# Designed miniproteins, single chains, continued (2): the designs that were tried, part 98

Each design is a single chain, and the fold is of that chain. pLDDT is the mean over its residues in the fold that is shown.

## One batch from the design tools (miniprotein)

Design m7618
Fold by ESMFold2-Fast:
Structure m7618 (fold): chain A 61 residues (1-61)
Amino acid sequence: SEEEFEKALENVLQAVRDLKLAGYSKEEIERAIDLIARHLLSKGFPEEKVEEIRKKALEEY
């Protein structure tokens, strides 16, 4: 649903901010984003929506 998408997006963006503040490297954060994307796909999120989340997460850094 749109609500689930918006919540997932905000959670991913917050995770990126938290990892950056904790001192993780860009490469480590990119790997974390990739793992989150795979998890969202496994939960039945559409591939197009997962790619949108992944792109926005990479832009957040």
Scores: mean pLDDT 84

Design m7619
Fold by ESMFold2-Fast:
Structure m7619 (fold): chain A 60 residues (1-60)
Amino acid sequence: EPELLRRLADSLERKGIEAYNAGKKDEAAKYFEQASDLYEQAGDTERAEEMRKKAEEVKK
């Protein structure tokens, strides 16, 4: 179900933010990439795109 995929993506986005705040940039990028994939599977292309951008930004 798309709703379940979005909820899982939201959880991963939160984990990405927590990892970034803890200085774990590589872990944050991985969580954002996983969240992006789940948002894309849920049909939320805009949010998936946002998560991909966040992953790129935290890797710098």
Scores: mean pLDDT 83

Design m7620
Fold by ESMFold2-Fast:
Structure m7620 (fold): chain A 63 residues (1-63)
Amino acid sequence: MKKKLEEEINRALGLMAVAVEALSLEDPEKAKELRERGLKIIEETKDVKEAVKKIRELAEELK
């Protein structure tokens, strides 16, 4: 795997973890939904930048 792609994937995972933790303080159910849907986005999307964008949009929607 190319190191740059691995770094981008790790960044997407880190962003999701922070967003899930922030949501879990107010609504644990929304945090679980973000985690489950976010993981599917990462798994199904070949473009890491698009995955990060979708995860951010999902986090704002569930807020």
Scores: mean pLDDT 72

Design m7621
Fold by ESMFold2-Fast:
Structure m7621 (fold): chain A 61 residues (1-61)
Amino acid sequence: MITEEMIRAIAQRLGVPEELLEEVVERTMKEWEENRDTLKSEADIGPLTYEIVRRVYEELS
């Protein structure tokens, strides 16, 4: 299961400003819960989480 700390670390690496970090974390966690059933391999957790964080940040910008 993905954690808030992992999402925060990815968002910081993507350059998300501190003011948007909590919003990005919350949105990513929600989307992860909705897409959990589509995850077939633990190897997909990292790449999928990165894509969700990137998309959420773009939508909030």
Scores: mean pLDDT 74

Design m7622
Fold by ESMFold2-Fast:
Parts: structure tokens; C-alpha cells; sequence
Structure m7622 (fold): chain A 59 residues (1-59)
């Protein structure tokens, strides 16, 4: 969703990582799917943040 895309972009900015539009869309889709499956929002967001932080540490 558009809201999930904005959230993913915001997390990426906080982490200091630049994402392509395609990467943002994929992560937003994963977030939307996790929320639909009943995963708590804080847990789904935390997983995205951890993934991006790990990626930034290697970049």
C-alpha cells in the first residue's frame, strides 16, 4: 500500500540507507502481508528496520 511504502521509505531514511522504488515496493508488500497475517505492527516494522540496519552495516 501507499502508506506502507511511505513507512518503508521513512525507516530507510532513519537508518540512512537509499532504496530503489522496486525495493520499497517489495518491502511494503511484505509489510502489508505480515499485517494481514496478524503479525503485530511493531514486530513487522522491527523486522524491516533490523534488515535495513544489517544491510547498511555491510554497505
Amino acid sequence: SMESEKLVREIAKEVGLELSDEEVRRMADALDRALEEGIPEESAIGAIRSYLEERKARS
Scores: mean pLDDT 83

Design m7623
Fold by ESMFold2-Fast:
Structure m7623 (fold): chain A 59 residues (1-59)
Amino acid sequence: SDLDEAETYYLAGLIAEQEGDLELAIEYYKKARDLFLKAGDEKGAERAEKRIEELEKKM
């Protein structure tokens, strides 16, 4: 489902972020955000968007 895919990409983003690959983390979080929005999970999308904004400020 779109929700399961969104959670998978969000977790991939967290792993990339922990590994220090901020560019890859942002890519995964953007994919997760789009999938959360498609699934109607506004809180999931907001969670992913907040991560994107925080990482972009560091770059």
Scores: mean pLDDT 87

Design m7624
Fold by ESMFold2-Fast:
Structure m7624 (fold): chain A 55 residues (1-55)
Amino acid sequence: SVELRLKQLEEVLEQREKYAEELIKKADEEEAEKIREQLERDKAAVERAKAEILA
């Protein structure tokens, strides 16, 4: 169902957020910023995927 696909995308994003937080704790400031930028790109990709499913 559409609901299941949306939930799967949210679970993937949540997992990536958790991994990003753990990596940031061990990273220096430059690496932390790169990780945050990648997470923003991941969030944007999930939002685009949700929009396609709902279109």
Scores: mean pLDDT 82

Design m7625
Fold by ESMFold2-Fast:
Structure m7625 (fold): chain A 89 residues (1-89)
Amino acid sequence: SEKVRELFEKAARSADPEEAAKYVIEGMKVGVQEGNLDEAARYAAGALVMLAFAHGKEAAQKVMDELIKEYPEVGERAKKLAEETLAKM
């Protein structure tokens, strides 16, 4: 989805952690609405990794917790992918 990709790209490029978080949540919302759960989870994981690198693990953890609360299944997938990537860095 072009909209999902655009939102997560905006999150990854955001200098403000709150702005980045808003784009991650909105991208997940659009992805769930479109039924592109696997794509949404992959993009969200990438944005969470970038957020952790740019703004620290605590900022990324807050967004991860919000994703899991609002979108449990796809949020858990995004968390797993992000944590696997961060563990290898």
Scores: mean pLDDT 78

Design m7626
Fold by ESMFold2-Fast:
Structure m7626 (fold): chain A 64 residues (1-64)
Amino acid sequence: PLEVPDEEEQEALLAKLRAVIAEHEKAGDEKLVEEGRVQERLLELLREGRVEEAIELARELEAK
């Protein structure tokens, strides 16, 4: 019943996100690539257990 993903699940999400970013790069969608890179960084911080830094980055995104 817990929603906490383990390391394997987080790595799988990162791999899928990186594949999507590569498709956006090929299509020339710079804004979607930038948004994807931010999502990638958030997932990397969560994977490393840097939850506080991930929350701070998410708040900065909410504030523009």
Scores: mean pLDDT 72

Design m7627
Fold by ESMFold2-Fast:
Structure m7627 (fold): chain A 84 residues (1-84)
Amino acid sequence: MELQKPSPEVAELIERAAKALEEGNLEEAERLAKEALRLAEEKGDVLGKVAALELLAEVYEKQGDLEKAKEYREEALELVRKHL
């Protein structure tokens, strides 16, 4: 059974987005997380997609967009339930 890991390129974008989020650079965190999401979708990387969606939810929560944060969290949970 293959280990379900994010692709290296997606994982790098996720790590960079998480660091930007920790540093309070919400715009850079959003940009990097969206790039990670797009790349994960292109590669069929479900784990990477979940991680990117969770980061986007946290970014939008910190920006005060609670509706978008909820939508991204619900999408991530749906992927976990269906695929992981």
Scores: mean pLDDT 81

Design m7628
Fold by ESMFold2-Fast:
Structure m7628 (fold): chain A 92 residues (1-92)
Amino acid sequence: MDEGADKLLEGLKAYKEKDYETAKKYFTEALKLMPNGDKNLLFQAYYGLGKASFELKDYETAIEAYEKALSLAPNSEEVKKLLEEAKKLLEE
């Protein structure tokens, strides 16, 4: 049973429904279930956690999640931009 991937899918569904607290919970659970998991699934979970945290104005968690996503995909221009935006808002 791929519980980590199942939690990732539930997080993505919650994010699309704009239930950012539930999305953050499921992305966090997915990461706990996949500590050494597939690089692409880990990227999606960190990216989703970052976006959900950003929408909740939890910029510290968003920054940490985006930095982890960038460590897995260093050429992600979208994540770089979101990381810069989160850092700017945290300093406000």
Scores: mean pLDDT 86

Design m7629
Fold by ESMFold2-Fast:
Structure m7629 (fold): chain A 80 residues (1-80)
Amino acid sequence: SAEELRRRLEELRERAEELLEQAKKLGDENAISAVEEARRLLEEAEQYLEEGDTEKARALVERAERLLDSAQKLLDAKEK
């Protein structure tokens, strides 16, 4: 639903902000790039959601989540 997607989008935006800060502190350019790409996809998803295109918004949210998961794995590897 659009309501579920809006909640998920807000949660992923918050996660992206946290991961970007961590990536910058660790100097991980690959993680920074992945988070910045995810942020762009979340911005585009919000636009489609506002236009009522929930299917396009969902696809972009899912892609953004995968990029944030990848960034998290990169950053977790560097903290050891």
Scores: mean pLDDT 86

Design m7630
Fold by ESMFold2-Fast:
Structure m7630 (fold): chain A 61 residues (1-61)
Amino acid sequence: SPMEEEVERMIAILDHLAAHASPAAVLRLADDALETAERKKYPEELFRRLKEHVERLRAAA
């Protein structure tokens, strides 16, 4: 689905940036991605997937 592809793309971008940018910048972008997903009313499972990935990035910082 387009929303699933968008979430997968967001996760890929966050992972790429985690290797190349400051943790603070990555987490700020991750929070923006979660806000966008919530605003666009993504399905619960897709929002959860994105949120869990962001929480893993936050724990690694």
Scores: mean pLDDT 82

Design m7631
Fold by ESMFold2-Fast:
Structure m7631 (fold): chain A 83 residues (1-83)
Amino acid sequence: MEEALELAVEAYRQVKERPEFVLTRPGFLSDREQAAVAYGIAKGALDAGVPEEVLRGSQVALDEARAAMTPEEIAALDKALEE
């Protein structure tokens, strides 16, 4: 989990600086680490103020990440991303 949190925080930071990363993210959520990274990307785009039409793919990734993780894991990610 901690490694997944570090990856999510880095992805969040990069997307917050360069929202175009949201548009180029290929793939699917196959494990916890990928789910955490997708969550970080989606939240980074939201916090960067990306328009909703651009967020369509990010919303799907966010929903898939939430489905793959427990509410407690999502809460831990939210706290890590705010630091």
Scores: mean pLDDT 63

Design m7633
Fold by ESMFold2-Fast:
Structure m7633 (fold): chain A 69 residues (1-69)
Amino acid sequence: DAARKQRLAAEREALMRDILLSLGIPEADIDEVIARIRALSRKYGISSGVALKAILQGKSPKDILEERG
């Protein structure tokens, strides 16, 4: 099921890219923003969706986790 995981990861990245473009982020900056989302996800052990929400709301990922705990 490595192929399935790779497909889901690619679909998630494509969806994230589309969301960032719809928010008016330039295509040249998208890769940097995606890298930031991935870095936050790894650092705090959160999903890419939670990391994206944190960035969009200007909140720390830690603050979002504390609201849920």
Scores: mean pLDDT 71

Design m7634
Fold by ESMFold2-Fast:
Structure m7634 (fold): chain A 74 residues (1-74)
Amino acid sequence: SPVDAFRRVLDEARSAEELIAGLRKLVEQLADSTDPQAQLLRDLAVAMIHALEQGVPLEEVRRWGRVALDALEA
């Protein structure tokens, strides 16, 4: 699922650069989806990429992503 793919990217990234690369790949994979959940995950990934590029710490952005994914599974 897109949520499982997103969670894997969050868990496997060892640096801000790796997280940005993984999130950009997710954005590309979700670009043509009409599914509302996939669109929300794409928008979340874009926001997280911007935060990392602005120097927000990796662990803070990772925490935001985990909280958002947990909310989608509730």
Scores: mean pLDDT 84

Design m7635
Fold by ESMFold2-Fast:
Structure m7635 (fold): chain A 71 residues (1-71)
Amino acid sequence: GAVPPAPPGGNPQKNASLDEMFATIDRLREHALEMVRSTIPDPERRREAERRIDEATQVAKDSVREMYKKQ
């Protein structure tokens, strides 16, 4: 069968608060930055990729904040 997911036994998918959503976004950002740093040897390309990740992170947080602000 398919490999089952193994979520942590804490706050898996239970009523994620704004803080939990931001924490998830920050973790994804850290993983993306780690991937960029290990994959892209060119420092110029690395800086551009990191900038894009930071911009995407801000957009994601702003979107989540707006959703929570409206409901």
Scores: mean pLDDT 74

Design m7636
Fold by ESMFold2-Fast:
Structure m7636 (fold): chain A 97 residues (1-97)
Amino acid sequence: LEEGLKLFGQEKYDEAIKAFEEAIKRDPKYAEAYLYLGEVLRRKGKYEEAIEYYKKAIELDPKYEKAYEGLALTLYLAGKEEEAEEVKKKRKELFPD
């Protein structure tokens, strides 16, 4: 994971993806690795793939606020505004300020 985050910060997206995939292969329940894989894919414009990884991060950790934020943003970018608003509403219910 640490190596993937460093590569992501350097905008080496394909190498970051491989590092996060390796982290998931070592620990398939690693919600944080799915979150960052979704984030890298979103940055590459692969919105449908990113959406699936954000959903997986939420399935593994239903209280993972960053995964709801990433999912809502990516749904909006994919033109799925209604779904994005539903996710934003659910985030507000789970994480009231």
Scores: mean pLDDT 81

Design m7637
Fold by ESMFold2-Fast:
Structure m7637 (fold): chain A 71 residues (1-71)
Amino acid sequence: SAIEKAAEVLKEELIKAGVSEEEAERIANGFKQLAELVGFEVALQFTRRELSELIGEEKAERIVEKVRKAY
């Protein structure tokens, strides 16, 4: 699905940004579950806030943009 593809891109981009494989998997799975419950855009905005705290706003915005393009 489009959500599954977006979640895979999220995981890959987090690993490239220096997030551990385990944490990237956790975040990507959480995003996928949230997107299925509340919709893609709402889930993406919640994930953007989480990522901004984890890796900084600039890196978070770049990752969010790539995830949006994959959807």
Scores: mean pLDDT 88

Design m7638
Fold by ESMFold2-Fast:
Structure m7638 (fold): chain A 98 residues (1-98)
Amino acid sequence: SELIKEARELLEKARRAIEEGDLQRAVDLLDEALRLIEEAMKVATKSDLPELKELLREIQELAMEVLRKTEDKELILRAIALILRSIGLLFDLEKKEK
């Protein structure tokens, strides 16, 4: 899936942004990756589900890393929103496997 590939590339960029201390860019990239994952979920086959779950877990990990490194209230709220939304989507994927 092209959407899955693009989401992975955005997560790699988000990780680099976190390492560089550009937390605003990291959150923007994570938001875009989550959007692509949501689009991919609409057309996903059962073979796509493990990779989509892995990408959602990586969004959670990277958003938590942003949360640990930021004191900016807007970034804190956006990171929390990313974590909660990725958890919700992971639950939706679990339902699609059954």
Scores: mean pLDDT 87

Design m7639
Fold by ESMFold2-Fast:
Structure m7639 (fold): chain A 108 residues (1-108)
Amino acid sequence: MNKVEFKGESSTTADSTVSVESFKYETDLPEAEIEFDVKITQTAKDGTTYSTTIHVKVKLKEGSEVKITLKATAVPPDQPPALNATVEISEGAEVEVKIKKSTNSKKL
């Protein structure tokens, strides 16, 4: 059985909140390839939002276990909203992570 765990870590400051979801995937296939996009959104008190999309591609070999931890850190309001991500990968599988796009929008 091959396993992939995606762990999202959320962060909140006095002026900004960032949230990231978590999920798990399991398969009995001896080799498997999965691709998915993770959208992370930071919202500031003034209604400004930052969205970052991360593309993840995982190649699993028989008996592989992959754990991806994504840590999103909210930044103070006197700085442009920014997202810091850290990815940790277990041995025995191939993982590709790409940051596709960051967008900033102000909500009225």
Scores: mean pLDDT 65

Design m7640
Fold by ESMFold2-Fast:
Structure m7640 (fold): chain A 61 residues (1-61)
Amino acid sequence: MDEEYKELMEILVEKLLKNIDKLSDEDIDIAIEGLKELAKKYPVVKEIAEEAIKKLEEKKK
């Protein structure tokens, strides 16, 4: 597995989730789409992306 991609993704997800309360529903939809695309292209980040998507979906509701 590419450890560098995993670390970068963890940092990006942490930053995104720290600002989740400031995101609009539209911003959340864009973030979810982006994470889904990244998970398809880079399987090494799939679990991190899926967990982030779940949290974003919960916040939108």
Scores: mean pLDDT 77

Design m7641
Fold by ESMFold2-Fast:
Structure m7641 (fold): chain A 70 residues (1-70)
Amino acid sequence: HMADTFAAGAQAAKESAEANVRAGRLEDAIHLTELVLETARRLGPQSPAFDEAARVMEETLARVRAELAA
């Protein structure tokens, strides 16, 4: 299922962003999260799974941006 494949990709992107934050690569974490979020938002009307992926990415992005702002 396309939505299930995308959900797995969003989870991998979250894990990658968290790894980049731990390594101090905050800008890389932001860039990756923004790309996945834009795709999830574009596909959201097709399935609730894309809306959930967008929510996960929005939460991840907010956390990374808060870390960068500190």
Scores: mean pLDDT 74

Design m7642
Fold by ESMFold2-Fast:
Structure m7642 (fold): chain A 118 residues (1-118)
Amino acid sequence: AERSRRAADLVIEAFKKVIELLQKALTLASDNPELVKELQKAIDIAKEGLKEVERLRDASVGVILATFEYYAKQLKEEIDKAKEIAKTHPNYEEISKLLDQAEKILDDAVAEVRRLAA
């Protein structure tokens, strides 16, 4: 229970931070419909993951980890697509930094939850 709540809270915090970074990137990309679409997909995946993990607060650490890894994988795929589209955007440097930060938060959180699951 204690370890599971800690894992869930860490994942919830990670998704919230990622959503904030993606929203900042979306603001910088507002003039590019394809980039906005991919960033919105990433935000929607992160929001779904957040909702699902909030539901799993009393589940096992293994279930929380598996759920987080599932959403993190999908989210990173959409972030990578957004980075590719963003290469031709005037705000590419700032957008890519925000997206790199989001991926680092996901990777760091996955590693920490894996440590809690061991």
Scores: mean pLDDT 89

Design m7643
Fold by ESMFold2-Fast:
Structure m7643 (fold): chain A 89 residues (1-89)
Amino acid sequence: MVDELLARYRARMAEIAARYEAGEISEEEALLLRTEEIRRLAEALGEEEAARLAEEAVRALEAGDLERGLELALEAEKLVVERIRKLLE
């Protein structure tokens, strides 16, 4: 069920945000963790392009290319959001 998948995703994103706000993780670590959650959500939704972009974003971030990682992660998130919007219609 999409609702259960979204609830899990939102809970994980909130946990990452809370850890970042508490100073427990760096901005780079938070971005990497958020991008991994976007990748998992994309895979679960069957969004192959979004999953591919999120995987490329993770690789870029792990390589220290924050600019490319951010660009790819944002594109992947946009595709995931559009898919969710369509599923909730």
Scores: mean pLDDT 83

Design m7644
Fold by ESMFold2-Fast:
Structure m7644 (fold): chain A 86 residues (1-86)
Amino acid sequence: SDLEEGEKAYKEGKYEEATEKYLKAARKALAAGDNEAAIRALEKALEALKKYLEQLAKEGKLSEEEAKAAIAEAEAYIAGQIAKLA
């Protein structure tokens, strides 16, 4: 499943792939009306995205300030999506 593929990618440090797989899992759960699964997948996607942005900052591909801003925007967006499903 996309959720299992995301978990595998996350454990391997492939945070961009993990984020994509978790977001795909969330979209499929939403289409199926499974709000609990969608919330879980969105929470996992946010954690993977935060790790990806931190990795980009460490690699010098983003400034620390850009990564912090992107994380804050992602947290606000995902929290808003979860609130609609709760």
Scores: mean pLDDT 88

Design m7645
Fold by ESMFold2-Fast:
Structure m7645 (fold): chain A 61 residues (1-61)
Amino acid sequence: MPSLEEQAEALLAEALARMETASPEEQEKLFVDVVRELKERNVPEEIALRVMRELLRALHA
């Protein structure tokens, strides 16, 4: 589903860029907000899980 994949990639890129300058608390909020938005948009679980794994990697960095 190209449009949902493109939306998920855009959300990931924006969140990763914001996480670089965010505090740990803001990073957690960004993660929760992205996960909620992916669910609201009914993004397929395979795509949503890939985005969540990349965000978790950024949180551990």
Scores: mean pLDDT 79

Design m7646
Fold by ESMFold2-Fast:
Structure m7646 (fold): chain A 62 residues (1-62)
Amino acid sequence: MKEEIENEIAVAMATLRAFVFGSRESAEAARKAAEEAIKQGKSPEEALKAGVKAAEEVLKAE
């Protein structure tokens, strides 16, 4: 319950920061990576970290 809310916040924060800092593609990558980490049972902090990393890779590659 609390973890579920924190997971959603982590995904939203990763997506929003990627969108503001970069592009829609980086924001989508951040969201997908963060959600995938959550599905694997990782913590909200790990989900946020995964999302940021994915967004960074998209921004560097494009």
Scores: mean pLDDT 71

Design m7647
Fold by ESMFold2-Fast:
Structure m7647 (fold): chain A 79 residues (1-79)
Amino acid sequence: SDKKNLEIYEEAKKYYEENEKELEEAGKKTKAAKALYEAAKKKKEEAEKAKEEGDIEKAGYYAEAMLAAIEQLKDLMEE
């Protein structure tokens, strides 16, 4: 539903903004981490664009993709 997609978008955006510095620093550690950070950043931009265009379903989809990239980045930084 649009309400669920909007919730996912808002929560994902808040998480990214609150952790932006830490995500950027993680992206500097390895080539693989940089690729995941760049993927998360790109998906954030795509989610914001979709929301501005009124495509709430697409905004939620890209927000979920951004969170997936962030989770992979966190997993990569754990040993």
Scores: mean pLDDT 84

Design m7648
Fold by ESMFold2-Fast:
Structure m7648 (fold): chain A 82 residues (1-82)
Amino acid sequence: EEELVRRIIELLERALEAVRAGDADGALEHLREAKRVAEQLKDEGLRRLVLSTVDAAERAIRAGDLDGAAEILERAIERLRK
């Protein structure tokens, strides 16, 4: 599970970098991969956290709210690193 969490953090960090660069398509690609990895998590609470984060970030990106997407991703990365 720890390896999956580490991979998710890396993918969310790449999505955050893409969002900060204004690369919406790149951010969505990283979020799709993070969602695939999250579906393999055995912990229900952790899986829900990652899936809800990806969903919220995707909605913000599709709405053109890249600042909102960055804030969502930053909070999730901080929470997952604890």
Scores: mean pLDDT 85

Design m7649
Fold by ESMFold2-Fast:
Structure m7649 (fold): chain A 74 residues (1-74)
Amino acid sequence: SMAELEAALAELSARLRELRARYEEAVKNGDIETAKRVLEEMKELLREFAARHPELAPYAEMEIAAIDEEIKKL
């Protein structure tokens, strides 16, 4: 249902925001290994949500590609 998709997007957004905060803290502390690990965790979260909600797959693929570019710049 659309309501289930909206709830999934809200949950995904909240969890990605939490991981982004952990990433920013790692970068601030110069911990590049932790920063890369958190970005990989964000990619895995996106893959898991896309698997449970196939309608999210195009969004997840786009976000994963953007995260891969961020990892390359570290």
Scores: mean pLDDT 88

Design m7650
Fold by ESMFold2-Fast:
Structure m7650 (fold): chain A 82 residues (1-82)
Amino acid sequence: SKEERREITLREASLTVMIMHILLLAKLKNDEEAIEEARRLLEELAELYKEYLEGKISAEEFLKRLDEIEERLKELYEKLKK
Protein backbone atom coordinates (compact mmCIF):
# COMPACT_ATOMS: atom_id res chain seq x y z
CA SER A 1 0.00 0.00 0.00
CA LYS A 2 1.02 3.67 -0.37
CA GLU A 3 0.80 4.10 3.42
CA GLU A 4 3.10 1.09 3.98
CA ARG A 5 5.66 2.43 1.49
CA ARG A 6 5.53 5.88 3.15
CA GLU A 7 6.12 4.33 6.59
CA ILE A 8 9.07 2.28 5.30
CA THR A 9 10.62 5.30 3.52
CA LEU A 10 10.32 7.48 6.65
CA ARG A 11 11.81 4.76 8.89
CA GLU A 12 14.72 4.24 6.46
CA ALA A 13 15.37 8.01 6.27
CA SER A 14 15.21 8.37 10.08
CA LEU A 15 17.60 5.46 10.67
CA THR A 16 20.01 6.79 8.01
CA VAL A 17 20.18 10.15 9.83
CA MET A 18 20.79 8.38 13.17
CA ILE A 19 23.60 6.23 11.72
CA MET A 20 25.20 9.34 10.16
CA HIS A 21 25.09 11.08 13.56
CA ILE A 22 26.77 8.08 15.24
CA LEU A 23 29.36 7.95 12.43
CA LEU A 24 30.19 11.62 13.11
CA LEU A 25 30.52 10.91 16.87
CA ALA A 26 32.82 7.94 16.12
CA LYS A 27 34.99 10.16 13.88
CA LEU A 28 35.21 12.86 16.58
CA LYS A 29 36.38 10.19 19.06
CA ASN A 30 38.84 8.66 16.50
CA ASP A 31 37.27 5.25 17.18
CA GLU A 32 38.29 3.29 14.04
CA GLU A 33 36.22 0.21 14.99
CA ALA A 34 33.09 2.33 15.54
CA ILE A 35 33.67 4.23 12.26
CA GLU A 36 33.88 0.92 10.36
CA GLU A 37 30.73 -0.50 12.07
CA ALA A 38 28.73 2.72 11.36
CA ARG A 39 29.80 2.65 7.69
CA ARG A 40 28.81 -1.02 7.49
CA LEU A 41 25.37 -0.23 8.96
CA LEU A 42 24.85 2.56 6.39
CA GLU A 43 25.78 0.21 3.52
CA GLU A 44 23.53 -2.60 4.84
CA LEU A 45 20.58 -0.19 5.28
CA ALA A 46 21.03 1.25 1.75
CA GLU A 47 21.15 -2.27 0.23
CA LEU A 48 18.11 -3.39 2.29
CA TYR A 49 16.10 -0.37 1.10
CA LYS A 50 17.18 -1.02 -2.52
CA GLU A 51 16.00 -4.66 -2.21
CA TYR A 52 12.62 -3.42 -0.92
CA LEU A 53 12.24 -0.83 -3.73
CA GLU A 54 13.10 -3.51 -6.33
CA GLY A 55 10.42 -5.84 -4.88
CA LYS A 56 12.97 -8.47 -3.79
CA ILE A 57 11.80 -8.45 -0.16
CA SER A 58 8.43 -7.85 1.53
CA ALA A 59 7.62 -4.92 3.83
CA GLU A 60 7.49 -7.42 6.73
CA GLU A 61 10.99 -8.73 5.91
CA PHE A 62 12.29 -5.16 5.49
CA LEU A 63 10.94 -4.09 8.92
CA LYS A 64 12.36 -7.20 10.62
CA ARG A 65 15.84 -6.55 9.18
CA LEU A 66 15.51 -2.81 9.93
CA ASP A 67 14.87 -3.68 13.62
CA GLU A 68 18.08 -5.77 13.59
CA ILE A 69 20.07 -2.79 12.21
CA GLU A 70 18.46 -0.47 14.82
CA GLU A 71 19.50 -2.85 17.64
CA ARG A 72 23.11 -2.95 16.37
CA LEU A 73 23.11 0.85 16.18
CA LYS A 74 21.86 1.09 19.81
CA GLU A 75 24.72 -1.19 20.94
CA LEU A 76 27.23 0.95 19.01
CA TYR A 77 25.81 4.18 20.51
CA GLU A 78 26.00 2.81 24.09
CA LYS A 79 29.67 1.88 23.50
CA LEU A 80 30.42 5.39 22.14
CA LYS A 81 28.62 7.18 25.06
CA LYS A 82 31.37 5.92 27.40
Scores: mean pLDDT 88

Design m7651
Fold by ESMFold2-Fast:
Structure m7651 (fold): chain A 78 residues (1-78)
Amino acid sequence: MKLEEIVKESEEIIEEMKELFKKVEDPEKLLKAIGLLLRAIGYLEELLRAKKLGDLEAAEKALEELKKILEELKELLK
């Protein structure tokens, strides 16, 4: 995967997370969702750093972690 494709996928993941977060109405699920978003912010920072350095491997690793967090958020909101 190219760095440009990784960045595009990360943007799509963040937009999907935003839409899912807007649908959280249960207080217990909201707290768990906040925890997931904090982890996502950490990996987004790693991805942005990797992009700046042209580190494709680090960017791919950060993207995979973001995908896992998105899956956890989707599972939480079932």
Scores: mean pLDDT 82

Design m7652
Fold by ESMFold2-Fast:
Structure m7652 (fold): chain A 75 residues (1-75)
Amino acid sequence: SEAGKLINEAIRALSRGDYEKAIELMEKALKSPDPLTQAAAYQLLGDAYAKMGDEEKAQEYFDRASKLAEELRKQ
C-alpha cells in the first residue's frame, strides 16, 4: 500500500538520521483514514522527535499512538 511505503521510507530515514524527512513522510501517512496506519505514524513521529531532542513533542505523539492502539484493541 502507499501508506506502507511511506512507513518503510520513514523507518529508513530515521535509521540514517534524516529526522525531517521521516516527519514529512509520517505527516503524509496520517492523511490515511486507516487507524493502524495512523497509530504507526504517531509512534514513528514520537521516535523522530525523541531522536531530535524534542521530548515534549515525542511524548505527545507517543500518547496519541497509545490512545489509538487502545481504542483499536477494544473494537
Scores: mean pLDDT 85

Design m7653
Fold by ESMFold2-Fast:
Structure m7653 (fold): chain A 80 residues (1-80)
Amino acid sequence: SMMKEVALLMSVAAVLEAALEFEMKYNPEQLPELIREAEELVRRLREKAEELEEKDPELARELEELVKRLEELIREAREK
């Protein structure tokens, strides 16, 4: 179901957020691959937020907030 897909994407986002923060502090050499994965996830989260805009506006806003948080982490990781 679409809701199960959203839950999976949010779970992956939580793991990538933690991984980006950890690798920025301890292993910056691993950042390029994590950045690519995070950028692909951001694209898919944006697509799901657009699909949910009319069906579940509250969840769509949560996904948009998650996208902004990931984009900020990606920008910081790219500066390393």
Scores: mean pLDDT 86

Design m7654
Fold by ESMFold2-Fast:
Structure m7654 (fold): chain A 67 residues (1-67)
Amino acid sequence: SSVQIRVAEAEAREAGEKAGDEEITRLAVEASKLGVQKGRPELAKEAAEAAERGDLERVRKALEESK
């Protein structure tokens, strides 16, 4: 649902802001959106958790798995 996508995007954005990296934030938001759309909300959660830790490689992996 569009509500679930917006919630996941908001969570990923907050996580990325804590890391202080706009690239991580951007990729995490995209991964969260695609993950929920694909019926895999666990990918959105992994992307947000990786973003909060500043783990760019893990965020990129979540994004690739969401495609």
Scores: mean pLDDT 84

